# Ledger of designs, part 8: designed miniproteins, single chains

Each design is a single chain, and the fold is of that chain. pLDDT is the mean over its residues in the fold that is shown.

## One batch from the design tools (miniprotein)

Design m268
Fold by ESMFold2-Fast:
Structure m268 (fold): chain A 97 residues (1-97)
Amino acid sequence: NDYFKEGLKLYSEGKYDEAIEAFKKALELDPKYKEARLYLIKALLDNNKPEEALKEFKKALELFPEDTEFHKKVIELFKVTQQDDLAEEVEKIVKSN
């Protein structure tokens, strides 16, 4: 998926808004593209858009309710970006599903 590769390049250049759009396009072509979803969440958090990142994570829980490894990776992203309150909310949502 060329949009995912473009997103990675833009993300590495610190162009977070452009990277977010590229990752969203990658997910329009393949909604189950876990790596694109993970990087979208990471780019949203790095771009100080934690509520949008939470929305994307809730979508991922709908698509992959059983993928505990993927859920753990996302929770870690919220923690390492100093979004502790939001990381706790994410952990509660995972436990309730």
Scores: mean pLDDT 80

Design m269
Fold by ESMFold2-Fast:
Structure m269 (fold): chain A 59 residues (1-59)
Amino acid sequence: MTKEEIKEELLEKLRKGEITPEELEELAKKKGLSKEEILEIQVEVGVEELVEAVKKVFP
């Protein structure tokens, strides 16, 4: 399994509500992702959350 595949799997689980952002960080560390890779996932999640928040407020 590549590191990109691990990132995508964790993001999908987070989007489905199967894991929390805290659990995502823990799982990423367990799977051997670097600090930089974990930060990239966090930034991507933050952008998606912002977009969803805007859509929810202004439907």
Scores: mean pLDDT 72

Design m270
Fold by ESMFold2-Fast:
Structure m270 (fold): chain A 89 residues (1-89)
Amino acid sequence: SAEEYKLEGNRLFSLKRYEEAVEAYTRAIELDPSFAEAYSNRGAALAKLKRYEEAIEDYNRAIELKPSFIEAAEERDKARERLEQLRAA
């Protein structure tokens, strides 16, 4: 199920296996394209990989699906700041 793939992604994320976490969250999204939490969690894993543009896209999708998702909005703002720092370096 989509929930099982999200939980597998969470497990891999906790092990710092971020690329594998992205794959697991992608499987969750394929099964449930409306799964706002899976988009937010994939965004977090992408941000750990410094793939900030992709992380921002996922956070935007999570907020689009769930406009009350304050945590996704806050993490998106952090990813935007990190992207600007990376561009300035």
Scores: mean pLDDT 90

Design m271
Fold by ESMFold2-Fast:
Structure m271 (fold): chain A 55 residues (1-55)
Amino acid sequence: MPPLSEEEKEAIIAEAREKARAAGLSDAQIDVLVRVVRHELERHPDERITVRLLN
């Protein structure tokens, strides 16, 4: 797969934050989730791993 652009990565992270907030996670838990999502995008920029992570 082609690598995600920075704009696409930020959009995925923003969606993850919104879903986590809607699920009732604390700000600290959301921060941990965002760090994990960002770390996966940095490690695997050519993978659509975030689709699986958000499902």
Scores: mean pLDDT 69

Design m272
Fold by ESMFold2-Fast:
Structure m272 (fold): chain A 80 residues (1-80)
Amino acid sequence: SAETEARRAKYQALLDLIRQERKEIEEAVKTGDEKEIENVKKQAIERLTKALSELGLDERQAIEQYVEDEVEKFKKELEK
């Protein structure tokens, strides 16, 4: 159905957005600038929350935790 096709397109856009936000987080962490990291975290949370809301999902707290965990992962990788 057209609704199923639209939902699949939104899901694909969400996956593409997650990949893009992860890259932006990684690059911000590489700068070592805590203000840049905080700015990118806020942008990622807002963009991902909006994309999920278009799928009928209200998951802001889960998205906030996901973004924080990704920042911590990239920080740990840079300390090796």
Scores: mean pLDDT 83

Design m273
Fold by ESMFold2-Fast:
Structure m273 (fold): chain A 65 residues (1-65)
Amino acid sequence: SEAEKLNEEGLKLFREGRYEEALEKFKEAIRLDPNYGKAWGNLAEVLWAQGRYEEAEEYRKLGKE
């Protein structure tokens, strides 16, 4: 699916340390498929890597609701 492709693009950007671009890809994936839990988890991991721990926790919770 398109959401899966965006998630894979986000993971590549995350591995390259391009955190803001990775966040954009994961947000796009979530907008296309809000039930795609991997994108929510990956978004939270990027936020954690940036030291944005409170935001990471909130996105992790949203992905399970």
Scores: mean pLDDT 86

Design m274
Fold by ESMFold2-Fast:
Structure m274 (fold): chain A 57 residues (1-57)
Amino acid sequence: EVEENIKKREEFLKADPETQKKMLEEIYGKKLTDEEFKRHVEAIERGLKAYEADKKK
């Protein structure tokens, strides 16, 4: 269910930048540049915000 992904993304956003980079490294299997890291964090944040606004109980 999609709730698991939402929970993981919330945990990701609450983590320190260093921990967030490690999580993304695990997902992509490689190191990310600061620019790529920033874009991924921004996309996740916007996605969560939009999802909650649209699909909230």
Scores: mean pLDDT 72

Design m275
Fold by ESMFold2-Fast:
Structure m275 (fold): chain A 65 residues (1-65)
Amino acid sequence: MEEKAKELAEEAKKEGDEGIAYAILSMLRSGTLSAENLKQLALVARAMGFPKVAEKLEELAEELE
């Protein structure tokens, strides 16, 4: 799981959304990585125009449930 989250953070960075990448890494460091928090980040990613990143965040959230 940690590895998948780090890969997703790198992908978000490549798409141009460093804020989402930082949020993912911050959740990993603080132990707050949860399905609910990932779904909230997916909404932010969609609002910012990064639907592919949002879809991957939603997929990771489903894997945590």
Scores: mean pLDDT 80

Design m276
Fold by ESMFold2-Fast:
Structure m276 (fold): chain A 115 residues (1-115)
Amino acid sequence: MEPAEPVDPLSAVYNGWRARQVLRLAEEGRLAEEITPEIRAALEEAIRRGEEVEEEAKKAPKEKRLEMEIFLELEKLRLEGADQKLLDELIEEAKKAKEEGVEAMEEFLEKLKKL
């Protein structure tokens, strides 16, 4: 049977982290696209929703948290206007790291943070 509350706390937290990253990049002048007031309001709502389930998300396996952090770094590169060819290569590396496990994911995340 399906759970009574089919909300994934990690997905909500990830959406909040993604929204915070977009707002931060916009403030720093590093965002390739402009944010409209409507988009800003939606991003702020996503941040609030993520904050509501932050404590539950902390109970998630390290592997799932690392996956979210990797996707957040990839999204940052995309938002900064990185070349699609580079993004495609990094996405393939992320998929391979996820299949290899936590240690490979940690190494890949460190690599992304140095870009």
Scores: mean pLDDT 76

Design m277
Fold by ESMFold2-Fast:
Structure m277 (fold): chain A 60 residues (1-60)
Amino acid sequence: SAAAARAEAARLATKAANAVLVEGDVEKAEALLAEAGARDPAMEPGARAALARVKAEAEA
C-alpha cells in the first residue's frame, strides 16, 4: 500500500541519517536513501538534498 511504502521510506531515511552521522558510513547512507526514493518517488529530491547535507557534515 502507499501508506506502508511511505512509512518504510521514512524508516530507511532515518537509518541513512544514522548510518552517516553515527557510523560515518556514507556509502551505506547512499544505498538506504536510494531504497527510500524507490519506495516513495516523491521523496527522492528530499532524500538527495538530505544526503548532500549529511555528506557535508560527515567529515570522518
Scores: mean pLDDT 72

Design m278
Fold by ESMFold2-Fast:
Structure m278 (fold): chain A 66 residues (1-66)
Amino acid sequence: DELVQAVLNAKSEEEFEEQAEKLLKHFREEVERLRAEGEDISPEDAERALEGLKERIEELKKKKFG
């Protein structure tokens, strides 16, 4: 939530990109942690979720700065 708010509150395109990268890194780390803990997350589901997050970030960037 805090990472999402940081992306939404970014005041420049450069700050937005920086915060978006942090959010994507956190997402990848959480998926890896959940898999390590025994969550039944398929590689396909993880990739789909990551792609969806990337698309939402791109849409937000265009709305905010485009």
Scores: mean pLDDT 79

Design m280
Fold by ESMFold2-Fast:
Structure m280 (fold): chain A 100 residues (1-100)
Amino acid sequence: MSDTQIQGQSSSVLMSQFMDNSAPVINPLRQQIIQAQRNNDSDRVRQLQRQILDVQRQSIRQSRDQNVSIYNSNNQPDMASTVQQNGDQMIDDIDSIGRS
């Protein structure tokens, strides 16, 4: 396993992994968006999109904290630090989108 995948790899790879963990929560919200679109409820669609962003933030935070704990327990503090920083950046990026 390449340490470069965490230390030097794109944040998009970690984002994909975090999003996969949130799929059981996000998938029902996406189904509700489809139903709201069928009902021409644009306000509901916008509300559900904001909920998806909130779920993504929480999922990234949880995955960040879990991975930091695992790496620290395995005596890999550099990996723990990198995951912490990448997770924090991803949360900041999502917060920026949510303010737009």
Scores: mean pLDDT 73

Design m281
Fold by ESMFold2-Fast:
Structure m281 (fold): chain A 83 residues (1-83)
Amino acid sequence: RPSKEEARRDAEADLEAARELLREAREAAAAGDRRSAAVKATAAAILAVAALLYAEWAEDEELVREAERLLEEVRRFIREEEA
């Protein structure tokens, strides 16, 4: 549907948004706001999945690896915060 160039831009934008949300989730967790941390981490996971799909469509192996790494970081954060 989108061009590979458009997909790459969408992947990059979603990756940056996901990183920002994960940073905010970590800050919320450090402040004891577990509710905000969970909401922001969930949003980061959704955006990381979107970034992965766009990166795969763009056939950009570096973006795919970045999205996979970020998604793993978000999933690990969610597991640690639920403990």
Scores: mean pLDDT 85

Design m282
Fold by ESMFold2-Fast:
Structure m282 (fold): chain A 93 residues (1-93)
Amino acid sequence: MEHIERALEAIRAGDMEAAIEHLVEWLRSSSASERAARFTALAIIAVGYEIDSQIPNPANRPAVADPAAEAELYRRLVEAFKEAEARDPEAAA
């Protein structure tokens, strides 16, 4: 239920691997029809993360000059979505 909160905590700690694991669990807990909606929500969050980097708030990130972390987050989200779709019952059945 609180996978997003745990993922956000991992992101702030700089642990993208842990963050992706929590986000993947949230995606996998959904049905195939809900998966696209959850991925869209996560993509919006990733865009918001980029916008947030323009606000000088140390609590949000220690250094604003970490664009690679944002790009890595988005790429890992895409990979997690593809992995979840690969196990889709539509492909298996």
Scores: mean pLDDT 59

Design m283
Fold by ESMFold2-Fast:
Structure m283 (fold): chain A 65 residues (1-65)
Amino acid sequence: SMDEAMMEALLRMAKSVTGNIEKVEVEGKKITVYVREMTPETEKLLASIKKAAEKLGFTFELVKV
């Protein structure tokens, strides 16, 4: 869907900004972000994306690797 494509694009952009995101998975209405290290900058960025995702009806999960 367009919403899924938009979220994947935002998450790819986030991964380009921070080296602490290892991978992102989008599965229907569930987004899983695999994080190597949670720095303050990474936390702020992911918190903003989580709010956007939740407004679009997605579930947002963070997994530490």
Scores: mean pLDDT 79

Design m284
Fold by ESMFold2-Fast:
Structure m284 (fold): chain A 88 residues (1-88)
Amino acid sequence: MLLTPEQAAAAREALTETLARGEEEARRLLEELGADERARELFRRALELARETLAALDAGDLEAAAALLERLLETQAELGRLVAEIQA
């Protein structure tokens, strides 16, 4: 498995920070970039995935948490590409 108990504890802290930053970027997008629907939806998806990952970690399901984290990272990469496209 990808996550040890120590890594799971670190992941909870990192996900909490990631969740907060994702919400801030969503607000910036609404104010500065004209509230693009796709970007807003991707930010919402990232927040949902972060919450689901935290729930899996709390349940001790490290395999499910690892799979959800992979999906979260993919969603964050899509967000980064979209933000760069809007800024271009």
Scores: mean pLDDT 72

Design m285
Fold by ESMFold2-Fast:
Structure m285 (fold): chain A 70 residues (1-70)
Amino acid sequence: MSPLEQLERLRAETEARLAAARSDAEIDAVLDAWAVEAERLAPRLSPAEQERLLELAQGVFALAAERRAA
């Protein structure tokens, strides 16, 4: 599996975890897990793939913000 495919899968798993989160602490834990895995994969990405990582990260943070605002 490519680093980008791993990030796409990680985003889907992160969105599911955010949907299940019940507190700000749980949301923070999910975001921390996303950041750790994204940092592991980032050095293996091409410049074009790094643009896609930014898009995936924006989606994750937007969903987290919506969950906190509820």
Scores: mean pLDDT 80

Design m286
Fold by ESMFold2-Fast:
Structure m286 (fold): chain A 87 residues (1-87)
Amino acid sequence: SAEAEALVERIVKEFEEKLKEYLKANPDASEAEIRAFADALLQEAVARLVAELTALGLSPEEIKAYAQRLANEFEDIVDKLLAERKA
């Protein structure tokens, strides 16, 4: 649904902004520390996504697909930002 798509895009953007601020505040953070911070954000984001999509009346199968997409996009952002730090 358009509402589900907009929610995923908003959560992904918020995640990227929070991760960038974390990296700026913690320039000496290890990859392990960065991934731990990202994982904590992902856990909170997935819980929020499931709750909000359930309230919108999406099926369990649709919610699972959106949660998987969210996890994949978060992983891509982490990998991208880590690669940029190493370059």
Scores: mean pLDDT 87

Design m287
Fold by ESMFold2-Fast:
Structure m287 (fold): chain A 63 residues (1-63)
Amino acid sequence: DKEILEEREKKLKEEPDEVDTYILEAEKNKESDPEKAAEYARKAAELMGLSEEEIKAMEESLK
């Protein structure tokens, strides 16, 4: 878990402007608009380097 946490922090630092913005928007909308928050979190994950195949698998799992 520590390695996963470090990996995420390092990726966030490499692209802080866009990823940080999407994460902040997700947190802001978490209570008011959970669907919108999920969309922002997904965009942040894409910018952090999750593959389109991984994102697609997650979307299929959520059906």
Scores: mean pLDDT 66

Design m288
Fold by ESMFold2-Fast:
Structure m288 (fold): chain A 62 residues (1-62)
Amino acid sequence: MTVEEIIKEIDKNKPKHLTIGGGSGIDRVRNQIPVAKYARDVRHIPVTLTSGRAQDELKRLG
């Protein structure tokens, strides 16, 4: 699933909370950051990241 597809689903479903996880791999974490940042900064949806590395990257970017 692409970042664009996930953003479309967020806009369509307007979830009240978003949990991002499903793998500790760096490639997955890096692809999840744009989605997490969009959800938090644009849609104001609380985001839970299950990887400490993803949390660190999100903090660095915002």
Scores: mean pLDDT 68

Design m289
Fold by ESMFold2-Fast:
Order: structure tokens, then C-alpha cells, then sequence
Structure m289 (fold): chain A 69 residues (1-69)
């Protein structure tokens, strides 16, 4: 069997696609860190990610986008 998906933040193909699309929309729109975090979190939740994991990933993405600017 494949390794358990409970070992760390492992994104499915659908979750990766949702994250990339949400992050791209946030960057294109010039959204704030907080708006980027919310948009990415909502997209990941819609893609079936657990709320606590979606929150952690969304914060990391928002922090990364903000630090790049």
C-alpha cells in the first residue's frame, strides 16, 4: 500500500491545482496577506483538505507571497 497521507502536509493533485489557482488569483489581484490567506484556505477546503491543514498551508502561502513582494 502507498504510505499513509497522515505523515505531513501531502497535497493531492486536486489540492495542488486549487492552491496554484488561488495563489495566482491573489497575486494577479494584488490582494493583502490576509486576503491571500483566506482565498487559499477556502480553495483548499473546497478541495477536501482538513481545516487545520488548510489553515497552515494558507498561512505559509500568504507569508511566502508577502515576503516575495
Amino acid sequence: AAPSRSTGVRLSEEQKLALVRAASRAMDGGLSREETERLVRDALLAAGMAPDVADAVARNVADGVHLTQ
Scores: mean pLDDT 72

Design m290
Fold by ESMFold2-Fast:
Parts: C-alpha cells; sequence; structure tokens
Structure m290 (fold): chain A 60 residues (1-60)
C-alpha cells in the first residue's frame, strides 16, 4: 500500500477535497486532519502524486 501526504491546506478545503477524492476514487482512502490530507492506496505512486498535485492546485 502506498501513502502520500499533502499539508499546508486550509482545514475546510482539505476536508472537502478528501471527501471528493473518496467519492471519485473509491480505490483511494483520503483522510483529512487539520490542513493535511493523507492518501492511501494500492495504486501506483505516480497516480497518487497526480492527485497530490491536483490538491495543491486547488489549494493555491
Amino acid sequence: MNKLTVSGLPEELAKELAEEINKEYPEVKATAEGGTITLESDLPVEKLIGLALRIIGEGL
């Protein structure tokens, strides 16, 4: 299982993005705690990196 963490987001945005990821990508477990989103999945790391870059883009 691969794990990737994205931090530095507003808490409300992190929560909303984690919920949307869980809805769109059922194979990914996204959890939000404060301004941090943790992505856990058996998907290749490159796919998790792609999701993390999307999250950073939405948070900017």
Scores: mean pLDDT 78

Design m291
Fold by ESMFold2-Fast:
Structure m291 (fold): chain A 67 residues (1-67)
Amino acid sequence: EPLDPTELSEEELRARFEELLRLIEEDPELAEEAMRTLGLRSREELLRRLEEGFRAKLDDALTNGLA
């Protein structure tokens, strides 16, 4: 049964984001692969992309909640 990414709570989105940051910090090869896949040239760009994605998801969840 689907826990769609769009169904994730703010806490779950943050936990996923933190997990990704942890994996990237602990596995440089994973960071390089992610950068290559996304066409990014630096780890700083990768982190920025991840932050933007997280913020977009968080903002969408808050906006849809109309709270």
Scores: mean pLDDT 67

Design m292
Fold by ESMFold2-Fast:
Structure m292 (fold): chain A 94 residues (1-94)
Amino acid sequence: MIDPERLEIEVFATLVAMDAALGAKIDPEVAELYEKARDLAFEASKSTNPEEVRKKLREIAELMREAAEKSQDPETREHYRRLAEIVEKKAEEL
């Protein structure tokens, strides 16, 4: 099921959940990866091409895995790993 409006909402919701979980505890290097992922999610939400959206979602998943690897906080690390898995599953649904 490829519904551009639904995909936009789901991608945005995932990003909002990630932002809330980060709180005020942020590693500058991890913050940079998060910002790149956020920008890609925003670009994906504006695309009506399933292949472009899938590609951007996979890039977001890779950035989230890198953020997890660089995170010193166990909660933040686990959160990014979980988000990478969720985003990758969304790409598979397209």
Scores: mean pLDDT 68

Design m293
Fold by ESMFold2-Fast:
Structure m293 (fold): chain A 84 residues (1-84)
Amino acid sequence: SARADLLAAKEVAERVVKTSKDPGLVELARAGKEALDALLAGDAEKAKEYFRRAVELAVKMGLLSEEEGKEALEEAERFIAEVA
């Protein structure tokens, strides 16, 4: 189920926050966890805010290009519209 998938993703993000020695990955995982918590609560606007923050952090860290970041945001907005 979508809820089970979101809960599994949240557990992964929580593990990264607790175990990672990379401060950038910890900050990224915190933003992702906040977005997932908002989705689980049905708060679409808060989920969009934190997904945007996570993508901005990933681009800043060089994990995504600006083009990949734009595509990720468009995909996240579609996903949030379907789930929330």
Scores: mean pLDDT 81

Design m294
Fold by ESMFold2-Fast:
Structure m294 (fold): chain A 124 residues (1-124)
Amino acid sequence: SAELEKKKELAKKYAEEIKKLIKEGASDEEIKKKAVEAFTDLLEMEDESELLGLLKLSKERPEMPLEDLLAELARRKSSLTVDDISLEEFVEQAKVLAEKLPEEYKELIQPILDVLEEYLESQK
């Protein structure tokens, strides 16, 4: 669809922005903030807190399907504590979430995850 094609273009722009940040020597915190922004936008989350909540619940409940995680997130909206996380922890949580996403959404975020994983491996 035209909407999916626009999202694919947006995902490519975010991947290129993250690659540029890495090339320019940006901090892990700056790279993480851009990745959180990208995932919030691409996954159509209301805000970054909802994305971080979904990421946290996905890792806490690796067996739980996406629909049940979204229902749990909605139920816990006022009680879910979302801590500041490292870029490494963000990538670990995002990988768990990616396996639960519909294929079309997984394909949108996978190029960003690949860039972040390559960066983290290069820092070892």
Scores: mean pLDDT 84

Design m295
Fold by ESMFold2-Fast:
Structure m295 (fold): chain A 68 residues (1-68)
Amino acid sequence: MKKEVRELVLKAVGHIIAAIGHLLDGDREAAEEEVRRFIELLKKIAELDPSEKEQTEEMIKRAEELVK
């Protein structure tokens, strides 16, 4: 994995951890905002690493289903 992609993955994981924290506190709106930021980072990862594009696109689809 390229260094730039790794840094984006770490940022994306941070947003998911924050979203879980907000859900445990009952703050659905804050959790959805963190998931939207996660989706934006996944889209950037897909652009930078086409070799993992199919897996990244599946993750984006699943995350988008969580926010409507």
Scores: mean pLDDT 78

Design m296
Fold by ESMFold2-Fast:
Order: sequence, then structure tokens, then C-alpha cells
Structure m296 (fold): chain A 97 residues (1-97)
Amino acid sequence: MAEQEYLNSLSDEEVLKRMIEKAKELLEAIQNGDYEKASELLKELVRIASALKDRKLLNQVIAHVIRIVGALYTKNYDEAIRDVEELIKLLEEALKK
């Protein structure tokens, strides 16, 4: 897809910055009870993450996404919020290296 081709042309640093912005939007959507928006933001976050060249980091991101999806599906919204905050921290630490 044209958008995915653009994302694949970015450096991991630029991909991480975009992921941090989406993860923060995801956190706000969950906190506001907008779970439809949260679901769409998770799909966007996965598309952006697929552009990461660091496979180990990609696997860590996917593990967090699976936990967030599971928490939202089971209506455990406090756990979903915590998992998104942990994901943001992971991405910010990766950006510093």
C-alpha cells in the first residue's frame, strides 16, 4: 500500500517517533472510553511498527500490542492503560539508543 511503502522508507528513529505519537493517542482514547478509536489506533500502530528494521524491537512491540488487545477484549481497561504506558516507555528508551 502507498502509505506502507512510505513508512518502509523511513529510518527506525522516524518510525519510533510516529509510533510514540500513535501510542499517546491510543492512551488518550482508552482513558476517554473511545474503544472504537482505540481499536483503529492499534491497527495503525501495528502498520507503523511493521516498518521497523529492528526485528527484536518489533517482536517486543507486537507482544505489548497482543496484551493491549487482550485487555481491551476482556474489558480490563486499567490493564490496557498500563500496557500502553509500558509500550510508550519501551519506544522512548529505544529512541534514546
Scores: mean pLDDT 84

Design m297
Fold by ESMFold2-Fast:
Structure m297 (fold): chain A 60 residues (1-60)
Amino acid sequence: SSEIEKLRREVEELRREIERIEEEIAKETDPKKKAILEARKLVLEGAVFLYERIIKKLEE
């Protein structure tokens, strides 16, 4: 399904964004900026979790 393929691409993009943020966290020395980056990472990880659940449901 093209719809499932689109969702898989969105998950892939989110995972790449998470990796980018992890690299930023590793380089960040400002504790406030680091906390904001970690909060953004948590939001994106939540989005990945929800999209993966939707994909699994659509594959049934």
Scores: mean pLDDT 88

Design m298
Fold by ESMFold2-Fast:
Structure m298 (fold): chain A 71 residues (1-71)
Amino acid sequence: EKEALRLLELGEEAYEKGEYEKAIEYAEKAIEIGSKEVQASALRLLAEALKKLGKEEEAKEAEEKAEKLEK
């Protein structure tokens, strides 16, 4: 869990710096090892980064996955 939270933090930092591809990498790693709560947050970060890169369809899929985990 601590490692997943750290990966999420690194992804958020990359996103704020405009490093969207790096934000995606960290978000994907956080999704792999995190709890459902961390996975939902990481999927939302993934969706935002994907939208910045013009990948709107993949972003929508990530948003839908995050919503399912929050139920």
Scores: mean pLDDT 81

Design m299
Fold by ESMFold2-Fast:
Structure m299 (fold): chain A 104 residues (1-104)
Amino acid sequence: DKEDKASEYLSEGNYYLEHKDYEKAIEYYEKAIELLKDEVSVLLGMAYYNLGKAYLKLGDYEKAIEYYEKAIEILKKAAPNSPFAQLKIKEAEENLKKAKKKLE
């Protein structure tokens, strides 16, 4: 199942993100996105959200902006009335502002 495999890759990415191995986290999030890219879903939105977070931690502010913007767009389409998605959109918007300020 593509969705089960993508969830496994997201979990691995989250493990590496917590352990500050941002490059490995990115690798696993990109693998999850490759499986999820054809359908608008909360999992796809969360993969982009976490990819944006990993790039922000690496100091790649341009990529952090790109992936947070994708996460916001996808989460708004996938689950506009979900409290979880609304919280993640708000967090992504805050991190997006932080990344943009770093490029000033």
Scores: mean pLDDT 89

Design m300
Fold by ESMFold2-Fast:
Structure m300 (fold): chain A 67 residues (1-67)
Amino acid sequence: SAAGAAAVVRAEAEAGGGELSAEAGIADWKMAYLLGRATEAQAEAGAAALSGGTVSLDEAVKAARSI
């Protein structure tokens, strides 16, 4: 799911110590949408999940691989 992918990106941003990394993740979802690699709904869901989404680790890994 898009929420899982965003959760993985958020966890990486936290490991990197910066809110800028989370913003980069949101930008990546918008770029994927613009490049036709993600639907508008997926891009919005990914961005929303980065602001407060929680998922299991297994779901996050599966979602990250699907984007």
Scores: mean pLDDT 49

Design m301
Fold by ESMFold2-Fast:
Structure m301 (fold): chain A 70 residues (1-70)
Amino acid sequence: MVEKARKEGEEAAKEAIAKSKTLEEAEKEIGKKIEEVAKKWSPEEAEAYAEAAMAELADWAAARKAAEAA
């Protein structure tokens, strides 16, 4: 189910962000998880997962850039 895939993507991104010390490290971990999902899930579910994970990463990246600018 696409909705479940989105939620799992969000959770995976949050976990990767919590474990990562840099934006680049978080991007690498999330990218690896997306690649693994793409090999095993349907294209629609893999896309939903990737979209949700990247959206969480983008929100965190924006917050980090705002903190650096302040």
Scores: mean pLDDT 79

Design m302
Fold by ESMFold2-Fast:
Structure m302 (fold): chain A 55 residues (1-55)
Amino acid sequence: SAAEEAAKKAAEAAAKGDTKAGVRYVLQAHSAGGPEAGDRAAAEGTAAGKAAKAK
């Protein structure tokens, strides 16, 4: 789904440290799947960013 693709891209952006792209993809997930999809994309992005920083 579009929301799932946006969430995946948000996580990829967060792993690269691209906060601007990450926020944009979270908003796309919200637009495609509603507030729950946006919240999930934000959570996945946060987890990916935290994992990248742990390296």
Scores: mean pLDDT 76

Design m303
Fold by ESMFold2-Fast:
Structure m303 (fold): chain A 116 residues (1-116)
Amino acid sequence: SVILVESGGGTFKEGSSVTLSVKVSGTDFSKSLISWWRQKPGELLELVASIRPDGSTSYHPKYAGRATISVDTSKSTAYLNLTNLKVEDTATYYGVVSSSEGRLAFGEGVQLTVVK
Protein backbone atom coordinates (compact mmCIF):
# COMPACT_ATOMS: atom_id res chain seq x y z
CA SER A 1 0.00 0.00 0.00
CA VAL A 2 3.04 2.30 0.37
CA ILE A 3 4.36 3.54 -2.99
CA LEU A 4 7.72 5.27 -3.55
CA VAL A 5 8.60 6.85 -6.90
CA GLU A 6 12.20 8.01 -7.40
CA SER A 7 13.37 10.50 -10.03
CA GLY A 8 16.38 12.63 -10.95
CA GLY A 9 18.72 9.87 -12.16
CA GLY A 10 20.59 9.70 -15.43
CA THR A 11 24.15 10.18 -16.68
CA PHE A 12 26.25 12.97 -15.13
CA LYS A 13 29.83 14.19 -15.43
CA GLU A 14 32.34 13.69 -12.61
CA GLY A 15 32.53 16.84 -10.46
CA SER A 16 28.88 17.83 -11.11
CA SER A 17 25.92 17.72 -8.70
CA VAL A 18 22.58 15.93 -8.77
CA THR A 19 19.35 16.01 -6.78
CA LEU A 20 17.44 12.74 -6.54
CA SER A 21 13.85 12.79 -5.28
CA VAL A 22 11.41 10.23 -3.89
CA LYS A 23 7.68 10.88 -3.73
CA VAL A 24 5.94 8.83 -1.04
CA SER A 25 2.24 7.86 -0.99
CA GLY A 26 0.10 5.45 1.02
CA THR A 27 1.54 6.47 4.42
CA ASP A 28 1.70 9.54 6.70
CA PHE A 29 4.80 11.26 5.31
CA SER A 30 5.17 13.60 8.33
CA LYS A 31 5.42 10.57 10.69
CA SER A 32 7.76 8.50 8.49
CA LEU A 33 11.49 7.89 8.73
CA ILE A 34 12.77 8.47 5.19
CA SER A 35 16.19 7.26 4.08
CA TRP A 36 18.29 6.96 0.94
CA TRP A 37 20.20 3.76 0.24
CA ARG A 38 22.36 2.79 -2.72
CA GLN A 39 23.64 -0.39 -4.35
CA LYS A 40 26.80 -0.17 -6.42
CA PRO A 41 27.44 -2.81 -9.14
CA GLY A 42 28.54 -6.03 -7.41
CA GLU A 43 28.12 -4.58 -3.87
CA LEU A 44 25.58 -4.75 -1.03
CA LEU A 45 23.00 -2.08 -0.19
CA GLU A 46 24.45 0.76 1.91
CA LEU A 47 22.82 3.64 3.78
CA VAL A 48 23.56 7.14 2.45
CA ALA A 49 21.36 9.37 4.63
CA SER A 50 18.19 9.43 6.73
CA ILE A 51 15.74 12.01 8.06
CA ARG A 52 13.43 11.44 11.04
CA PRO A 53 9.95 12.90 11.67
CA ASP A 54 11.48 15.45 14.08
CA GLY A 55 13.69 16.76 11.23
CA SER A 56 16.93 15.29 12.58
CA THR A 57 19.29 13.92 9.92
CA SER A 58 21.96 11.22 9.87
CA TYR A 59 24.65 10.55 7.25
CA HIS A 60 26.98 7.65 6.68
CA PRO A 61 30.45 9.10 7.52
CA LYS A 62 31.82 8.68 3.97
CA TYR A 63 29.03 10.99 2.61
CA ALA A 64 28.87 13.62 5.41
CA GLY A 65 30.62 16.28 3.28
CA ARG A 66 28.87 15.55 -0.06
CA ALA A 67 25.31 14.40 0.70
CA THR A 68 22.34 16.41 1.96
CA ILE A 69 18.90 14.95 2.72
CA SER A 70 15.85 17.22 2.89
CA VAL A 71 12.04 16.99 2.72
CA ASP A 72 9.12 18.97 1.34
CA THR A 73 6.20 17.77 3.45
CA SER A 74 3.67 19.67 1.26
CA LYS A 75 4.75 17.45 -1.68
CA SER A 76 5.37 14.25 0.36
CA THR A 77 8.82 14.24 -1.25
CA ALA A 78 12.33 13.65 0.12
CA TYR A 79 15.49 14.74 -1.68
CA LEU A 80 19.08 13.58 -1.79
CA ASN A 81 21.52 16.20 -3.06
CA LEU A 82 24.95 14.80 -4.01
CA THR A 83 27.76 17.23 -4.81
CA ASN A 84 31.19 16.72 -6.41
CA LEU A 85 30.11 13.43 -8.05
CA LYS A 86 32.69 10.66 -8.43
CA VAL A 87 32.66 7.72 -10.86
CA GLU A 88 32.33 5.59 -7.67
CA ASP A 89 28.88 7.19 -7.03
CA THR A 90 27.53 5.13 -9.97
CA ALA A 91 24.78 3.05 -8.36
CA THR A 92 21.06 2.40 -8.10
CA TYR A 93 19.63 4.73 -5.43
CA TYR A 94 16.54 3.75 -3.42
CA GLY A 95 14.17 5.86 -1.42
CA VAL A 96 13.11 3.90 1.68
CA VAL A 97 10.33 4.56 4.19
CA SER A 98 10.18 2.98 7.64
CA SER A 99 6.82 2.57 9.38
CA SER A 100 6.32 2.92 13.15
CA GLU A 101 6.22 -0.92 13.19
CA GLY A 102 9.74 -1.11 11.74
CA ARG A 103 8.66 -2.34 8.28
CA LEU A 104 10.70 -1.02 5.35
CA ALA A 105 9.20 -0.12 1.97
CA PHE A 106 11.59 0.40 -0.96
CA GLY A 107 11.01 2.16 -4.24
CA GLU A 108 12.10 0.48 -7.49
CA GLY A 109 15.27 2.57 -7.52
CA VAL A 110 16.74 5.21 -9.80
CA GLN A 111 19.98 4.70 -11.72
CA LEU A 112 22.77 7.26 -11.37
CA THR A 113 25.71 6.89 -13.77
CA VAL A 114 28.79 9.11 -13.32
CA VAL A 115 31.30 9.38 -16.17
CA LYS A 116 34.66 11.12 -16.54
Scores: mean pLDDT 86

Design m304
Fold by ESMFold2-Fast:
Structure m304 (fold): chain A 66 residues (1-66)
Amino acid sequence: MEYSEEELKRIEEIAKKLGVSVSSVKSTIEALMKGGLSIEEAIELLEKDPEKAEKLALQIVLDSLS
């Protein structure tokens, strides 16, 4: 997946704040997008409420395995 420069900057800031790798943030965004969120919605959710974003991403992954 290709990200814009603006999206990559936001992803880097999220990774820094959460103490995780950029790859981890990208994986969460990809999971959220599989659940129907846009890239913008996924990034906004991670910036506003990272715990909710992580929980929703996990639920989407589990639903895809069912």
Scores: mean pLDDT 82

